# Designed miniproteins, single chains, continued (3): the designs that were tried, part 54

Each design is a single chain, and the fold is of that chain. pLDDT is the mean over its residues in the fold that is shown.

## One batch from the design tools (miniprotein)

Design m9853
Fold by ESMFold2-Fast:
Structure m9853 (fold): chain A 83 residues (1-83)
Amino acid sequence: GKEEVLKLLREALRLTGEIPDEQLAMKVEALILSAAGAVSFGDYETALKTLEELYRLLSQVDGPAAERLKEVVEKAIEVLKEI
């Protein structure tokens, strides 16, 4: 449920610190925080749209941090769709 999505977004936020590109890390962090806020307010449609945008952004980026983030974001999207 909601707490599971928020837990996954907290892990995604932690993983953002492993992105070497500071500007990309800031944008990824902003999208994660935006999605977490939407989930907290019960706005699951906005949260889903934001996480799908984040997944598309991460798909344009190479590296182990981006791959780990994509896995966490994909899981968050799937849990969110079941709400």
Scores: mean pLDDT 86

Design m9854
Fold by ESMFold2-Fast:
Structure m9854 (fold): chain A 87 residues (1-87)
Amino acid sequence: SLEERVREAKERVREGLLKLGVDEELAERFAEVVGEAIYASKVPLSDEEFKELQKRQDEVIAELKKTLSDEQKLEITRLVAEAMREF
């Protein structure tokens, strides 16, 4: 199902971030937002829900950028692209 594939994609993104040294809470928050974004690409959100998701995404990305090297940022971009490729 779509829900199962999104769950698996979230798990892969979370695990990838943990392997890069991202803390567990931040890795979970980022994986959650990625999963919601993937789901939204298949089941459209309202304008209000989309704006809230975008805000949460921007906040998590800003926190990641404060702690990560450029090389780690590229790897995270690759992980997200790979997860989204399945959809």
Scores: mean pLDDT 81

Design m9855
Fold by ESMFold2-Fast:
Structure m9855 (fold): chain A 69 residues (1-69)
Amino acid sequence: KEELIKKIKELAKKEGLEIEFDDDEIYLVGNEKLSEELIRLLLEYNKESRNWTDEEVEEHLEALVEKQK
């Protein structure tokens, strides 16, 4: 879980984004367009750290993909 947070922060920083994790929210500062790799890591974090269901993960993925269209 901590390793996922580190990977997410590191990748976001490389892409010119700053990410802060709060218990219920993720704050993004910078470019609104997230890479596919960053999106996948964020979903994996939510599944493992927040005990999200596969349905919740899928719903979030669809929402993020839709924003990039």
Scores: mean pLDDT 65

Design m9856
Fold by ESMFold2-Fast:
Structure m9856 (fold): chain A 109 residues (1-109)
Amino acid sequence: GALELVEQALAVVRGSTDLDAALDQAIALIRQARAGETNPLTRTGLDVAIAALEAIRDGASDLEVDILIGMLRIVLGVAKLIGDEETARIAEGAIDVVEAARAKARAAR
């Protein structure tokens, strides 16, 4: 499901020494998760995660990435508020992917 693809994206980012290749693979995995997803809140979270990873790949400012992470945290907050535990876990995983990618991008500067 979507959670397993997001967890795989996290492992790819954390395990890779080639950030550009890892970002392309992580984006592809999250796009695959998005394509199989019917829940509108989960779909929104995955779309924001894709945008954040693309922003990191394209060398966007730390402020732009912070705004996108903030949007993911809103998705997580809404999921928790409505008791959607699956969407909450997917949103938490997506935040972890974006934060791991950002940390690696900062280390490469």
Scores: mean pLDDT 90

Design m9857
Fold by ESMFold2-Fast:
Structure m9857 (fold): chain A 91 residues (1-91)
Amino acid sequence: SMEEELEKALEEEKKKVEELVEEIKKELTEEQKKELEKLVKKSLENIEKEVKRLIEEKVPLEEALNRLKLLGESMISMLYMYYWVLKKEQE
């Protein structure tokens, strides 16, 4: 079904994010890890909310999948930016 395909795509995007977060965490302090985890949780909740909206608005599957992909790519980009900011900050 359309809902099942979107949920599957959402889980695939979440997995990509979780894998990148795991790599970033290796280079972070315990405090930075907690802040990153909070940011990631909020961002993933926002993506889940958008997927639910796409289903409720009956957006065509191909369009909905493309929007989800763009949201995932945006989150990955934000994570890379956050990582570089943290690495550049020296007291």
Scores: mean pLDDT 83

Design m9858
Fold by ESMFold2-Fast:
Structure m9858 (fold): chain A 85 residues (1-85)
Amino acid sequence: DEKKKEELEKKIVELIKEAAENPELDLEKVIEEILELLEEMGYEATEELRDGILRAVEALRLLLEKIKAGDKSPEVQHAAEVYEA
């Protein structure tokens, strides 16, 4: 069901953004929730996939910290625009 896959994808994106915006959230729990959703979509919960999700959240957290600190570099501005889209 394509509609169910679309709903799962939206939940995954929301969890990643929530984890990035809330550094006090338990990353292990958020990653486990994302992996469960990916498994429901037919992906295998591999170590590489887990690491990829962790790195994505950490990169977004760093981006948000740089934005708050007033980093005006083109790379940070571009990444912020992509995140807000």
Scores: mean pLDDT 74

Design m9859
Fold by ESMFold2-Fast:
Structure m9859 (fold): chain A 85 residues (1-85)
Amino acid sequence: SSAYAALKAGLDALVQETAAQLAQARSQEEIDEIMRESAKRILELMNWGLSQGVDPLELTKLSLRAVGELWDQALAALQRLRKEQ
């Protein structure tokens, strides 16, 4: 559906934006703040998708994929900061 495509595009954009922020993060505290804000935005996108009639199982798969990608980027940022000490 068009709503599914828009939701996927929104999640992909959020992951890209968050990855860029994580790449510039200067502390573990900043990473925590970036990840908290991203979690809130994922919940907003999930609620929007549900309101548009996206299948809850497909919505869950999309959101979990986004969370997994963000977790990988957060780990990369943490490893970068530890190496740069």
Scores: mean pLDDT 87

Design m9860
Fold by ESMFold2-Fast:
Order: structure tokens, then C-alpha cells, then sequence
Structure m9860 (fold): chain A 129 residues (1-129)
């Protein structure tokens, strides 16, 4: 099975009117985002999903960005994930906030020093708040 084709179809399901379908798609994308080619293909959709009205979708999207950051940190930064994760640290849902902190902590270990430094600054700002 072509993982990239499957992931792109799941990325379309992130826009489904049924929140259960969006949750399922986001969770499956989180697992698939450990594959570098999948992660690159779905990053823009995952960044948008961090703003989903459902907190389970937001949490899963943030976890997918964390997984992607381990394999394609440059692409994660280029997709605007760091500003999205910064906003997620102030999310009304505690699960989404916790996932965002974990994702940012993972990004501080990025092999890209610009990504690591930006993630560290976001965490320092969060700790000061």
C-alpha cells in the first residue's frame, strides 16, 4: 500500500464535518508521520488541524507534528509548525497543551539548530507565564 497516498486521503478527512472521522484521521496520521515522506506530504494539513474545534483532533495533530519533527525537522519548521505549537501551549484543553509542550521539548533536540533554538525560546516564554 502506498503510505503517501493513504496519508493524503486521511489529510482530506481532517476537513470532514464528522468530528469522529477527523479524530480517526488525525490519530492515524500521527502514527504515519514517523515516515519522512508521509510527514512532508501532510504537514500543511496537520498545522491547520491544530486549530480544529475538537480538542482530540488538536491533540492528535500536535502529536503528529511531534512525530514529524523527529524525521523532517526542517520541513516542520517550513510548514509553520512552531508558531502553531506556541499557540497550542495556551489551548483551553489540557491534553492539547500537554501534547504541545512534549512536541516543543522534542524539537529542542532537533538536529536543525534554528528549530531547536526557537522551540527552546517558546518553552522559556511558556515557563515565564
Amino acid sequence: MDKVKKALELAKQLKDPDPEKRIKAALELAKLSKDPEVAKAVLPALVKATKDPDPEVRTAAVMALANASEVVPDAVADAGALPALKKATSDPDIGTRTAAIIALENLTKSKNPKVAEEAKKILEEWEAS
Scores: mean pLDDT 83

Design m9861
Fold by ESMFold2-Fast:
Structure m9861 (fold): chain A 91 residues (1-91)
Amino acid sequence: TITLKVEGRFTITIEELPDGNTLVTIETENDDVYGGALIALIVMALSTTFGVEKIVSAKGDNKTLEIVLDVSSEEAYELLKELFPDAEEVE
């Protein structure tokens, strides 16, 4: 499991699932327009980079998003780190 955090803004957790898919969980500190816009940006980046066919499922609201991708955890990590270069990896 890989966790990327921006203090006071959001936490992204990247998990390898037993079936080889990757679960990306995004938790924002805001459940308003800012949180919703951040989640929309992430979904757009994932769908544009990997293709919509690689999105197995997505569920969430303005505060949380859980998205399952048919990609490796390393591929998901690389994109998310590029999208949020100021995020720090926490153990």
Scores: mean pLDDT 77

Design m9862
Fold by ESMFold2-Fast:
Structure m9862 (fold): chain A 73 residues (1-73)
Amino acid sequence: MPISELSEEQREAALAAGAAALQAARPVPTDVARDVIEGLMEGRASAREAADVLGVSPASVRAALRAAQEAAK
């Protein structure tokens, strides 16, 4: 789901939930985690690419993306 289709509140909730899930896997700055989730939701990055950037597993990235998508409802 493109992040541009979300309201500002849904976008904030999605980015916050996704960032929190990524930070649970590895301590990363919140702004970096949010940028990665935004890129994934916009289709600008793959789960593998994001995992390589953050030094986490692709499974952790997929879990974070699911958390973001759930929070966007």
Scores: mean pLDDT 77

Design m9863
Fold by ESMFold2-Fast:
Structure m9863 (fold): chain A 67 residues (1-67)
Amino acid sequence: SAAAAEAQRRKKLGEERIKFAQELNLDTVSFKKEAYAKLTPEEAQRLSSAKAREALKKFIEYVEKLS
């Protein structure tokens, strides 16, 4: 059903968000656009690459969709 498909989609988005944050060593609970500006130097270095910045942009979009 449509409701079951939506529930599965939301669960998958949550898993992707957590997995991505774990790869960047980020706290998913506190991670928002504001938190991006307050990243540690090590976290900021991981976001220096174009790929990491694009992944972060998608992660922020997922967070905004879930909030």
Scores: mean pLDDT 60

Design m9864
Fold by ESMFold2-Fast:
Structure m9864 (fold): chain A 92 residues (1-92)
Amino acid sequence: EEKLKKIKEVFEEIIELTKDVMPELAQIAREMLEVVEKYEKGELTKEQADREILLLLNRMRGLIYRARREKKHMDVVDKVEKLLDEIEKLLN
């Protein structure tokens, strides 16, 4: 419960940081939030939810890599990478 609450808070923070400047990244974060909500409703098992979140994290890291190469929105990119590291720690 506490772990899921923290993960949801991190996803919401990513959405707020990225929605106006990196909408593709915000969309992936919204998809992650939907996965957590489906798990809370019993529509996904924990194993299914964990798997979907990891796949979405990989997609986000790809977008971050591209943004760094293009040197766009570097302040936002730095903040999002820290938040992604927090999520990975929570997932072990």
Scores: mean pLDDT 83

Design m9865
Fold by ESMFold2-Fast:
Structure m9865 (fold): chain A 55 residues (1-55)
Amino acid sequence: SVVEALREAAEALRRLPASEEERAALQKGMFSTSDPAAIRALVAAHEARVRARLA
């Protein structure tokens, strides 16, 4: 569900480092869609960016 995808996204983003600009872009993307898969894809893309920075 969208609600569960948004809850999971909020939890993940609380644990992950993000710039103010990245956080704003993610929020805009997540709240502009009703597709749970799109929300999860946005979070996965950010997780990949964070992983690349930490490696």
Scores: mean pLDDT 78

Design m9866
Fold by ESMFold2-Fast:
Structure m9866 (fold): chain A 78 residues (1-78)
Amino acid sequence: MISSMQSEISNLSSQFNSAISNGDKTSAQNYLDQLKKTSRELIDYLRDQGHMTPEQAAAARADVDETVKNNQNLINSS
C-alpha cells in the first residue's frame, strides 16, 4: 500500500512537471488535483496505521497544502 501510493505520487509529480514544461495548464491542474488527493490519502493511511501521530499528520497535511499552493502559483504564472 504505502509503496504503491508513494509510486503514484512520484508518477503524478513527474507528469505535473512535464505538463508545466509543455505549457499544458489543463493537464497540470488535473495532476496537481490528483497529487493533493493521493498525498492526503497517504497521510491519512499512515496516521490510521500508527506510522504518524495526529500532530505529525497535521504537519504533513500543512506541507501538502503549501506544496499545492506553490504549484498552483506555477500553473497561474505559466
Scores: mean pLDDT 83

Design m9867
Fold by ESMFold2-Fast:
Structure m9867 (fold): chain A 66 residues (1-66)
Amino acid sequence: DEEIVKELMERTGLSREQAEEAVRRAKEGVDPTDIATRLYLTAGWSPEQASALAATIEELKAKGLL
């Protein structure tokens, strides 16, 4: 999971804590858009940042990493 956390941080600019939350939620089967929306509500992200996170989670799921 450390590799996935680092990739999220590098691609989206998330803090480590935010990236760890995103990975945990994705593993729980939460939809990538719902993960991005939840983080947006708690961190005040722009729609562009939320979209980038959702797209990155989808890509990692497609690679079989999530």
Scores: mean pLDDT 75

Design m9868
Fold by ESMFold2-Fast:
Structure m9868 (fold): chain A 81 residues (1-81)
Amino acid sequence: GGMSDAQQGLDLARRADEAARQGNGREAARLASRGIQYARRALETGGDSLPLAIGAALSAIGAAYQAYINGYISEEEFREV
């Protein structure tokens, strides 16, 4: 369901942020990409999951961006997230 997908996306985004803070940019990008996939599924469901899905997507993008600006991933790797 959309809420379950949104929650999975948010969990993955939080794990991506932790990986980025630890300097593990490739893991951060991998987790962020997966988080966005779950957020996208929740957005496709719509309804009550929408605010959480948007939050999950933004958090995942933020984690990937943090890895990018810290030099842990390339611009191409960031754009693929």
Scores: mean pLDDT 84

Design m9869
Fold by ESMFold2-Fast:
Structure m9869 (fold): chain A 84 residues (1-84)
Amino acid sequence: TSEESEKEVYRRMGGEGRVIRSRDAEEALRRLEEYIKKKKLKSVRVRLAAPRDDPEHRKAAEELARELERRGVRVDEFLPEVRE
């Protein structure tokens, strides 16, 4: 119930109260995919953010977004900067 409100406002990588931090898109994808299966989510709102001073993390985030879309997972928004 409370999770529903957070889905509408913001959802960090990994979901409510959980942040998946990975510099590698492949690892992040695996963790996210496992999380989706455990929670039986059909669609997730993922907030992807890439550090402005880290091109590697930016590429990882972009690659992750493409992988999520390819697997049918909807990427709601791509943040230009990391907030948390």
Scores: mean pLDDT 53

Design m9870
Fold by ESMFold2-Fast:
Structure m9870 (fold): chain A 93 residues (1-93)
Amino acid sequence: SRKEELVKEIKELFLEQLEKRNRLDLKPEVEKLAEELLENKTEEELEILLLSLKAAKYRHTDKKKAEELLEKLLELFEKVGDKEAVEAIKAYK
């Protein structure tokens, strides 16, 4: 299932951030919060969250990749009608 793949990738990104910060002590709490956060999300909402996390990850390591991800996020937020998110991304660019 695409939803299962998206949830897996999102959880992996959260765990990667904990490992990078040497905060694996928070792993059980973060996994529980991730499950609660992702439980009722649509596939489109999960895609938006995954792209947001990837853009944040690449912002300091690969600016070109981060820009491509931000453009995809802008299109998705416009599609779902989230005007506040659209304005936030445009202000960031």
Scores: mean pLDDT 74

Design m9871
Fold by ESMFold2-Fast:
Structure m9871 (fold): chain A 75 residues (1-75)
Amino acid sequence: SGKKKAIEYLEKGKEKAEKGDKDSAIKYLSQALGYSPKEYHPEMLKAISKVVEKLDAGDYEGAVKVLEELKEKIE
């Protein structure tokens, strides 16, 4: 299902964000957005923007927390 694939790619994005791999994190988060139900798109886009901001600031822990909170809202 789309929701399960979205969560799978969200977890992969979180793993890359934790390592500071911004390009791979963005790639996986874009895939998560593509598979997610339309009703979650606004929240996912907002979270992705915040994750990019955190990664650019070197706040990898903050980026991971944003993604953990997003996952809880989708589940």
Scores: mean pLDDT 86

Design m9872
Fold by ESMFold2-Fast:
Structure m9872 (fold): chain A 75 residues (1-75)
Amino acid sequence: ALAAARRYAAEQVRELLEELGRPELAEKASERIEAATDPAEIQRIAREALVEAGMPEEEAERIARGVADFVTLIS
């Protein structure tokens, strides 16, 4: 369950970062999320990558939290 949840989270974050024009960041963030051990780590990775891609901090935190909450729910 956790492996599938991480893969989904990685794909969601990858798509968002690619839409923001940052494919290199998408690849790095996706790899880090797939290696993450818990939802809190996934939230941190997603937030950092989205902020670096130019997303406002509040929006990045909201999206990252949603992704991590989903991983928790289905793990």
Scores: mean pLDDT 81

Design m9873
Fold by ESMFold2-Fast:
Structure m9873 (fold): chain A 84 residues (1-84)
Amino acid sequence: SLEKAEEYGRAAASGAMAAVAQGLTRDQMREVGYKMALEAGAPSEEVARKAGEKAADTAYLHGPGEVDGRRAQEAAIEAAKEAL
């Protein structure tokens, strides 16, 4: 459901932010976000991948100064909703 998209988006953003903190590559950030969205129960690989990619791209662009990851979370939630 669309309401669960917030859970998938938050999971993807959490994964992407953790990957940023570890100094991983952008592609690795996308993969971690994707896996976290799947573990949170994303209904398809497409939903998980779009959430993970948007989370990673947003986290990468705003860099380590984005302490709360809020932009990455909001972007990932929106991507998950659009992919449903």
Scores: mean pLDDT 78

Design m9874
Fold by ESMFold2-Fast:
Structure m9874 (fold): chain A 68 residues (1-68)
Amino acid sequence: SSEQIRQEILQVTQEYGSKLHEKLENDPEKYKEAMDKLSQLYQEAVKANTQQAVDDLKKQSEKIVKDA
């Protein structure tokens, strides 16, 4: 259902947000930049509201964490 997809999008965003917080605990500027990117991806995923959007969000969020 669309509600289940929305919940998964939120859960994924929270998971990667937590990883960024841990990784960038002592770098507030990089944390802000990474979170701004994650927030944009979240908004795009919510707007699309598809399983493909969830998969894309996971892949792009993982890249943000690795590049941080």
Scores: mean pLDDT 88

Design m9875
Fold by ESMFold2-Fast:
Structure m9875 (fold): chain A 68 residues (1-68)
Amino acid sequence: MTEERMKRVEAITERLAQELEKRYGLSPDKARAIARQAVASAVAELGMDAPEEEIERKAREIADELIK
């Protein structure tokens, strides 16, 4: 159960990091750092059992605010 939740969060984090690299021209390391922070914040707000799509959407919003 815990391992499956961690894999889901990691997959969302990797997708968001790749999106940030493409949209904002960030280095891979910086994109991953921002993505990890955004996903962690989204999970804290919505809960780990929230749908993957909702966590990803919220994390994207948070990442955009962190970059601005």
Scores: mean pLDDT 80

Design m9876
Fold by ESMFold2-Fast:
Structure m9876 (fold): chain A 59 residues (1-59)
Amino acid sequence: SLKDFLLSIQGVDHVLAEKLVDHFKSVEKLSRASLSEIPSFVPYELALKLLKAATDYLA
């Protein structure tokens, strides 16, 4: 699931994972998001990790 994927990423806690699941709904939607679509409550370095990890997961 998207939540399990997010929790596997270093720096993502349970609260952040729940917020990201609500925002993106799926790994596919996250992988297609631009950096500007990542919510401002996510630190920049973590946002880059999320996008890279989602793209690699679907490769």
Scores: mean pLDDT 81

Design m9877
Fold by ESMFold2-Fast:
Structure m9877 (fold): chain A 88 residues (1-88)
Amino acid sequence: SLEEKIREVFEAIRAGKPVSEILKMLSQLPEEERGLLLGAYELWRMQGGADVIDLRGTELGKELGRDQATWDELYEYILKRLKEIREK
């Protein structure tokens, strides 16, 4: 499923998979999913793989309405946002 593919990307990022592998996985996702997950990946990389991601002042934080999230919470928030986009 698409949700399962999104989960696999989040787990691959947490596991420290190479950028080339993450980008290949992202390329298999639709545009909306790819955009949100790329944003999450960029923030994760910039913050050195922190357990809690600071979303303050970010486009992703604005999109999700959140100031911070654990990696697992970020997965849930992104899934909720994608559902809202698809139901429009």
Scores: mean pLDDT 83

Design m9878
Fold by ESMFold2-Fast:
Structure m9878 (fold): chain A 83 residues (1-83)
Amino acid sequence: MKKTVIKTDKLTITIEIRDGVEYIVIDPVPANLDLVEAAVAALGGTTRVEGNRLIIELPYDPDLPIRYTAEMIRAIGDEIEAA
């Protein structure tokens, strides 16, 4: 129903909420895909790679705004690259 697009110089994140599910598409695929997949699974979500895009499906939590979910996923990627 509601769609948000966050663009940076290196990354595009598209977020859509539909039928109680938050769909997050990250382009390009993060370098540490395995850890992102594990984090999403721990939150009760699923991940799939289509071409050079990572598609994430998460249960929508109204207590966590869309932007915070996207920022958390991006921060996970940044922390992994720093390690």
Scores: mean pLDDT 67

Design m9879
Fold by ESMFold2-Fast:
Parts: structure tokens; sequence; C-alpha cells
Structure m9879 (fold): chain A 78 residues (1-78)
């Protein structure tokens, strides 16, 4: 029951960068506010891609010593 346009968009999301997903979500919502749900899906996809990108490197956006140490400790204990 998923519209063909949504299926095509989901396939495109796999090949898009986080930045592209954010811009596409904003563009889609600006052109058609009734597609808010679809725009939110694109934003969620962008967040997931950013988390994956950050996971390949240290967390570049925030320096939080306590949080970083807590995560390292949890990972070591796993």
Amino acid sequence: EVPPEVVELLERMRGMSAEELREEARRLYREDPSRLELALLLLAGAEIKEIERNGRESAPDLVDEEAALAEMRAELEA
C-alpha cells in the first residue's frame, strides 16, 4: 500500500548523503506541505546517515569528556 513515488524516493535515499536528504526534505515540504510525513522520513534518514558517519570517526560536533568517557567505558565493558 505504499505509493510508487514513496518507494522510488526510499530507493534514492539509500544513495543520497545526509546533506542531500536534508535539502530534499526541506524542498519537498516547501513545495507541498501536505507531504510533511515524507519530509520527516527524509530528515530521519539524514540523521541516521550522520550517526553512521560519526561512528566511523570521533564525534566531531561536540566535545563532551564525560559522555565520551561513559561511552568508551560501556563499549569496553561490552
Scores: mean pLDDT 63

Design m9880
Fold by ESMFold2-Fast:
Structure m9880 (fold): chain A 68 residues (1-68)
Amino acid sequence: SPMEELVREFTRLHEEGLRLALERGDDETAIRLGELNQRAQEAYDAGDEKTLREVFEELRRLVEELRS
């Protein structure tokens, strides 16, 4: 399903973000990543694909910032 695919992509990106935050000692970003993961889980459990996609975009931007 689209939501299952989105969750798989979210998980991969979240794992990358956590690794980058850990390498940098960036506790603030690690907390933000945890908050995004919680919001994604709540959206998935509610069947709210729109909110899940919005949270995914926030995660994508945060990880892009970590990569720079």
Scores: mean pLDDT 87

Design m9881
Fold by ESMFold2-Fast:
Structure m9881 (fold): chain A 88 residues (1-88)
Amino acid sequence: SQQEKEDELRKKVMELVNKMLDPNASPEEIKKTADEAIPLLEELAKGSTENRYFALVAANIMLEVAKRYGLEETAKKFEELIKKIEDL
């Protein structure tokens, strides 16, 4: 069902948020995790209002992590994603 797909997607996003919040993660690991998360967040945001809100919160957390690591390209991708979600 649509709900089961969104629940699985939400779970995967939570795992990726936790990976980005790991203080021992390298900049390369953060970039890789971010690239994996972006398409999942975009898909999740197209679902329920609750999951759209969750995707927006997760994207903002990941944006701040990317900025802390000085990953300008990755940060720009999250800024573009956040704008796209807000325009939904």
Scores: mean pLDDT 87

Design m9882
Fold by ESMFold2-Fast:
Structure m9882 (fold): chain A 89 residues (1-89)
Amino acid sequence: MTPEQKELVELLREGVERLRQLIADGASVEDIKKAINETIERLKELAKKLSPELQKFVDGLIELLKSYIDLNDPEGAIAVLEEAIERLE
């Protein structure tokens, strides 16, 4: 993996860990949505440093995460992040 791909994977792993912790702690739907949105903003910032191919990948991932916010499905958001990690590794 390139250094940029490693940074992306680390960000995705942090997002998964954060969401799993919030679910385990019985966090509100609003707190979970906030955490997903914080992950989206971090992905947008990181995308500025990525190759065009990885930027397109991140753009698609952001749209999927937004869909899971709208569905109130945090487990779906976690699954999408975990699949993204596997695809990059």
Scores: mean pLDDT 84

Design m9883
Fold by ESMFold2-Fast:
Structure m9883 (fold): chain A 65 residues (1-65)
Amino acid sequence: SAAAEEERRRLEEELRELALQAQRSSPDEAVDLIYQALTLIARTQPDRDALLAQVDAMVAKMRAA
């Protein structure tokens, strides 16, 4: 629906703004800020635990690279 698309676009814009702020931080601080932002977004999801598990896996890969 149009309302769902608007909500998704707003969340994407908020994530983009947080990512831009993270670019001004050290790499470790930036990863923590991105993780925190994704955790907040995950709270609005119906399957929060599954989404957080995927986020944890992605962050682990980013830190290992």
Scores: mean pLDDT 67

Design m9884
Fold by ESMFold2-Fast:
Structure m9884 (fold): chain A 58 residues (1-58)
Amino acid sequence: MELRLERDPLTGEPVVSFRTDSEEERERLDRALTRVVERHQREPLDAEQILELLKEEL
């Protein structure tokens, strides 16, 4: 599994890019993303902050 910060080529917005080697890793990543979003619903998070929080959940 690989996580990195990239810029979306269509919108120019910073995005977290990820690659998973299995469906199990993808499901684990989806759950971690959900937890990060739910914990920070009241705070605007940039992509760099999301990446760091994902690293802590994984």
Scores: mean pLDDT 74

Design m9885
Fold by ESMFold2-Fast:
Structure m9885 (fold): chain A 74 residues (1-74)
Amino acid sequence: MELAEKIAEILYSDPAKLEEFLAQLAATRAWMARQVAEGNLLPQMLEPAYRARLAEMLALADAVLAEIEKLKAK
């Protein structure tokens, strides 16, 4: 996806922004995992539109990370 490629290029060219992005992504994933592990239904009880947006954002983040790995392989 062109958007993920452009974001990956920007983050790869700026290590500080890449570190910030990775820290935010890790914190978000850790928070979600903790809610599930504690038996908290919060992720499942969120409004469907918000839950869908969160899933889309995580999918985009994964796509961006995959594009960064391709850039690192060059």
Scores: mean pLDDT 70

Design m9886
Fold by ESMFold2-Fast:
Structure m9886 (fold): chain A 66 residues (1-66)
Amino acid sequence: MSLEEQKLALMARVSELIERSTDPELIREALALADRIGAARTRAELEEVAKEVERLEARLDELLAK
């Protein structure tokens, strides 16, 4: 997968987090991750962002289960 394809995949996941969440803190963190995705220049930077996206997705799932 190219760097650009990986960025698009992560941006789609961030957009899902924003659309599905009503928690302002989670939305704010998701927007910060979108900025980091746009600024990333290496695969290693995107791998770190992907871990944070996964963490927010897990938090959203916990919030939706309550």
Scores: mean pLDDT 82

Design m9887
Fold by ESMFold2-Fast:
Structure m9887 (fold): chain A 110 residues (1-110)
Amino acid sequence: SRLDKFLENAIKQIKEEIEKALKKRGLDPNSPEVKALIDGILEEAKRLFEKIKEDPNYKITDEEKQEIVERVRKLAEELGLSPEDTEFFVELAENVVEYINFLADLINYV
């Protein structure tokens, strides 16, 4: 469907923006820890897009956003990232959730 292609392109854009942010910070995207965090954030994004596909009026709540952010924080801490790198991935996850919320609003107008 058109919606499926739109969401596939959105995931691609999210991945490209994450890769740009990693490069700017000087993080190796091939490190096992960084890759696990990227994969985790992308899986959270895919889960949110699945909810949007099921309900076009769906909007991510502050509670859901905090749950996603806390899962990313916990993963980063379990992988032994520094506090500074942990906060970087937390901010990335927050930005991804905000972008998906923006797209959910936009879909209601197309």
Scores: mean pLDDT 85

Design m9888
Fold by ESMFold2-Fast:
Structure m9888 (fold): chain A 64 residues (1-64)
Amino acid sequence: GLAALERAIEEAVARGLLTPAEGQAIIDAARAGDGDKVVQLLAEHLSPEQQAELLRLIREAAAA
């Protein structure tokens, strides 16, 4: 859910994969329900490998 995405984005920012501003933009798009914007921002700021790691972090946060 949204909470899992927010935790994963916070971790990505902490690891230096995203700037705080980039992470906030993704969270804002997700809170607005704009899934297309979330996907666009992830593709713009993260490599495919970094996107796969973020998806893993989201799945782990959602399972906890």
Scores: mean pLDDT 81

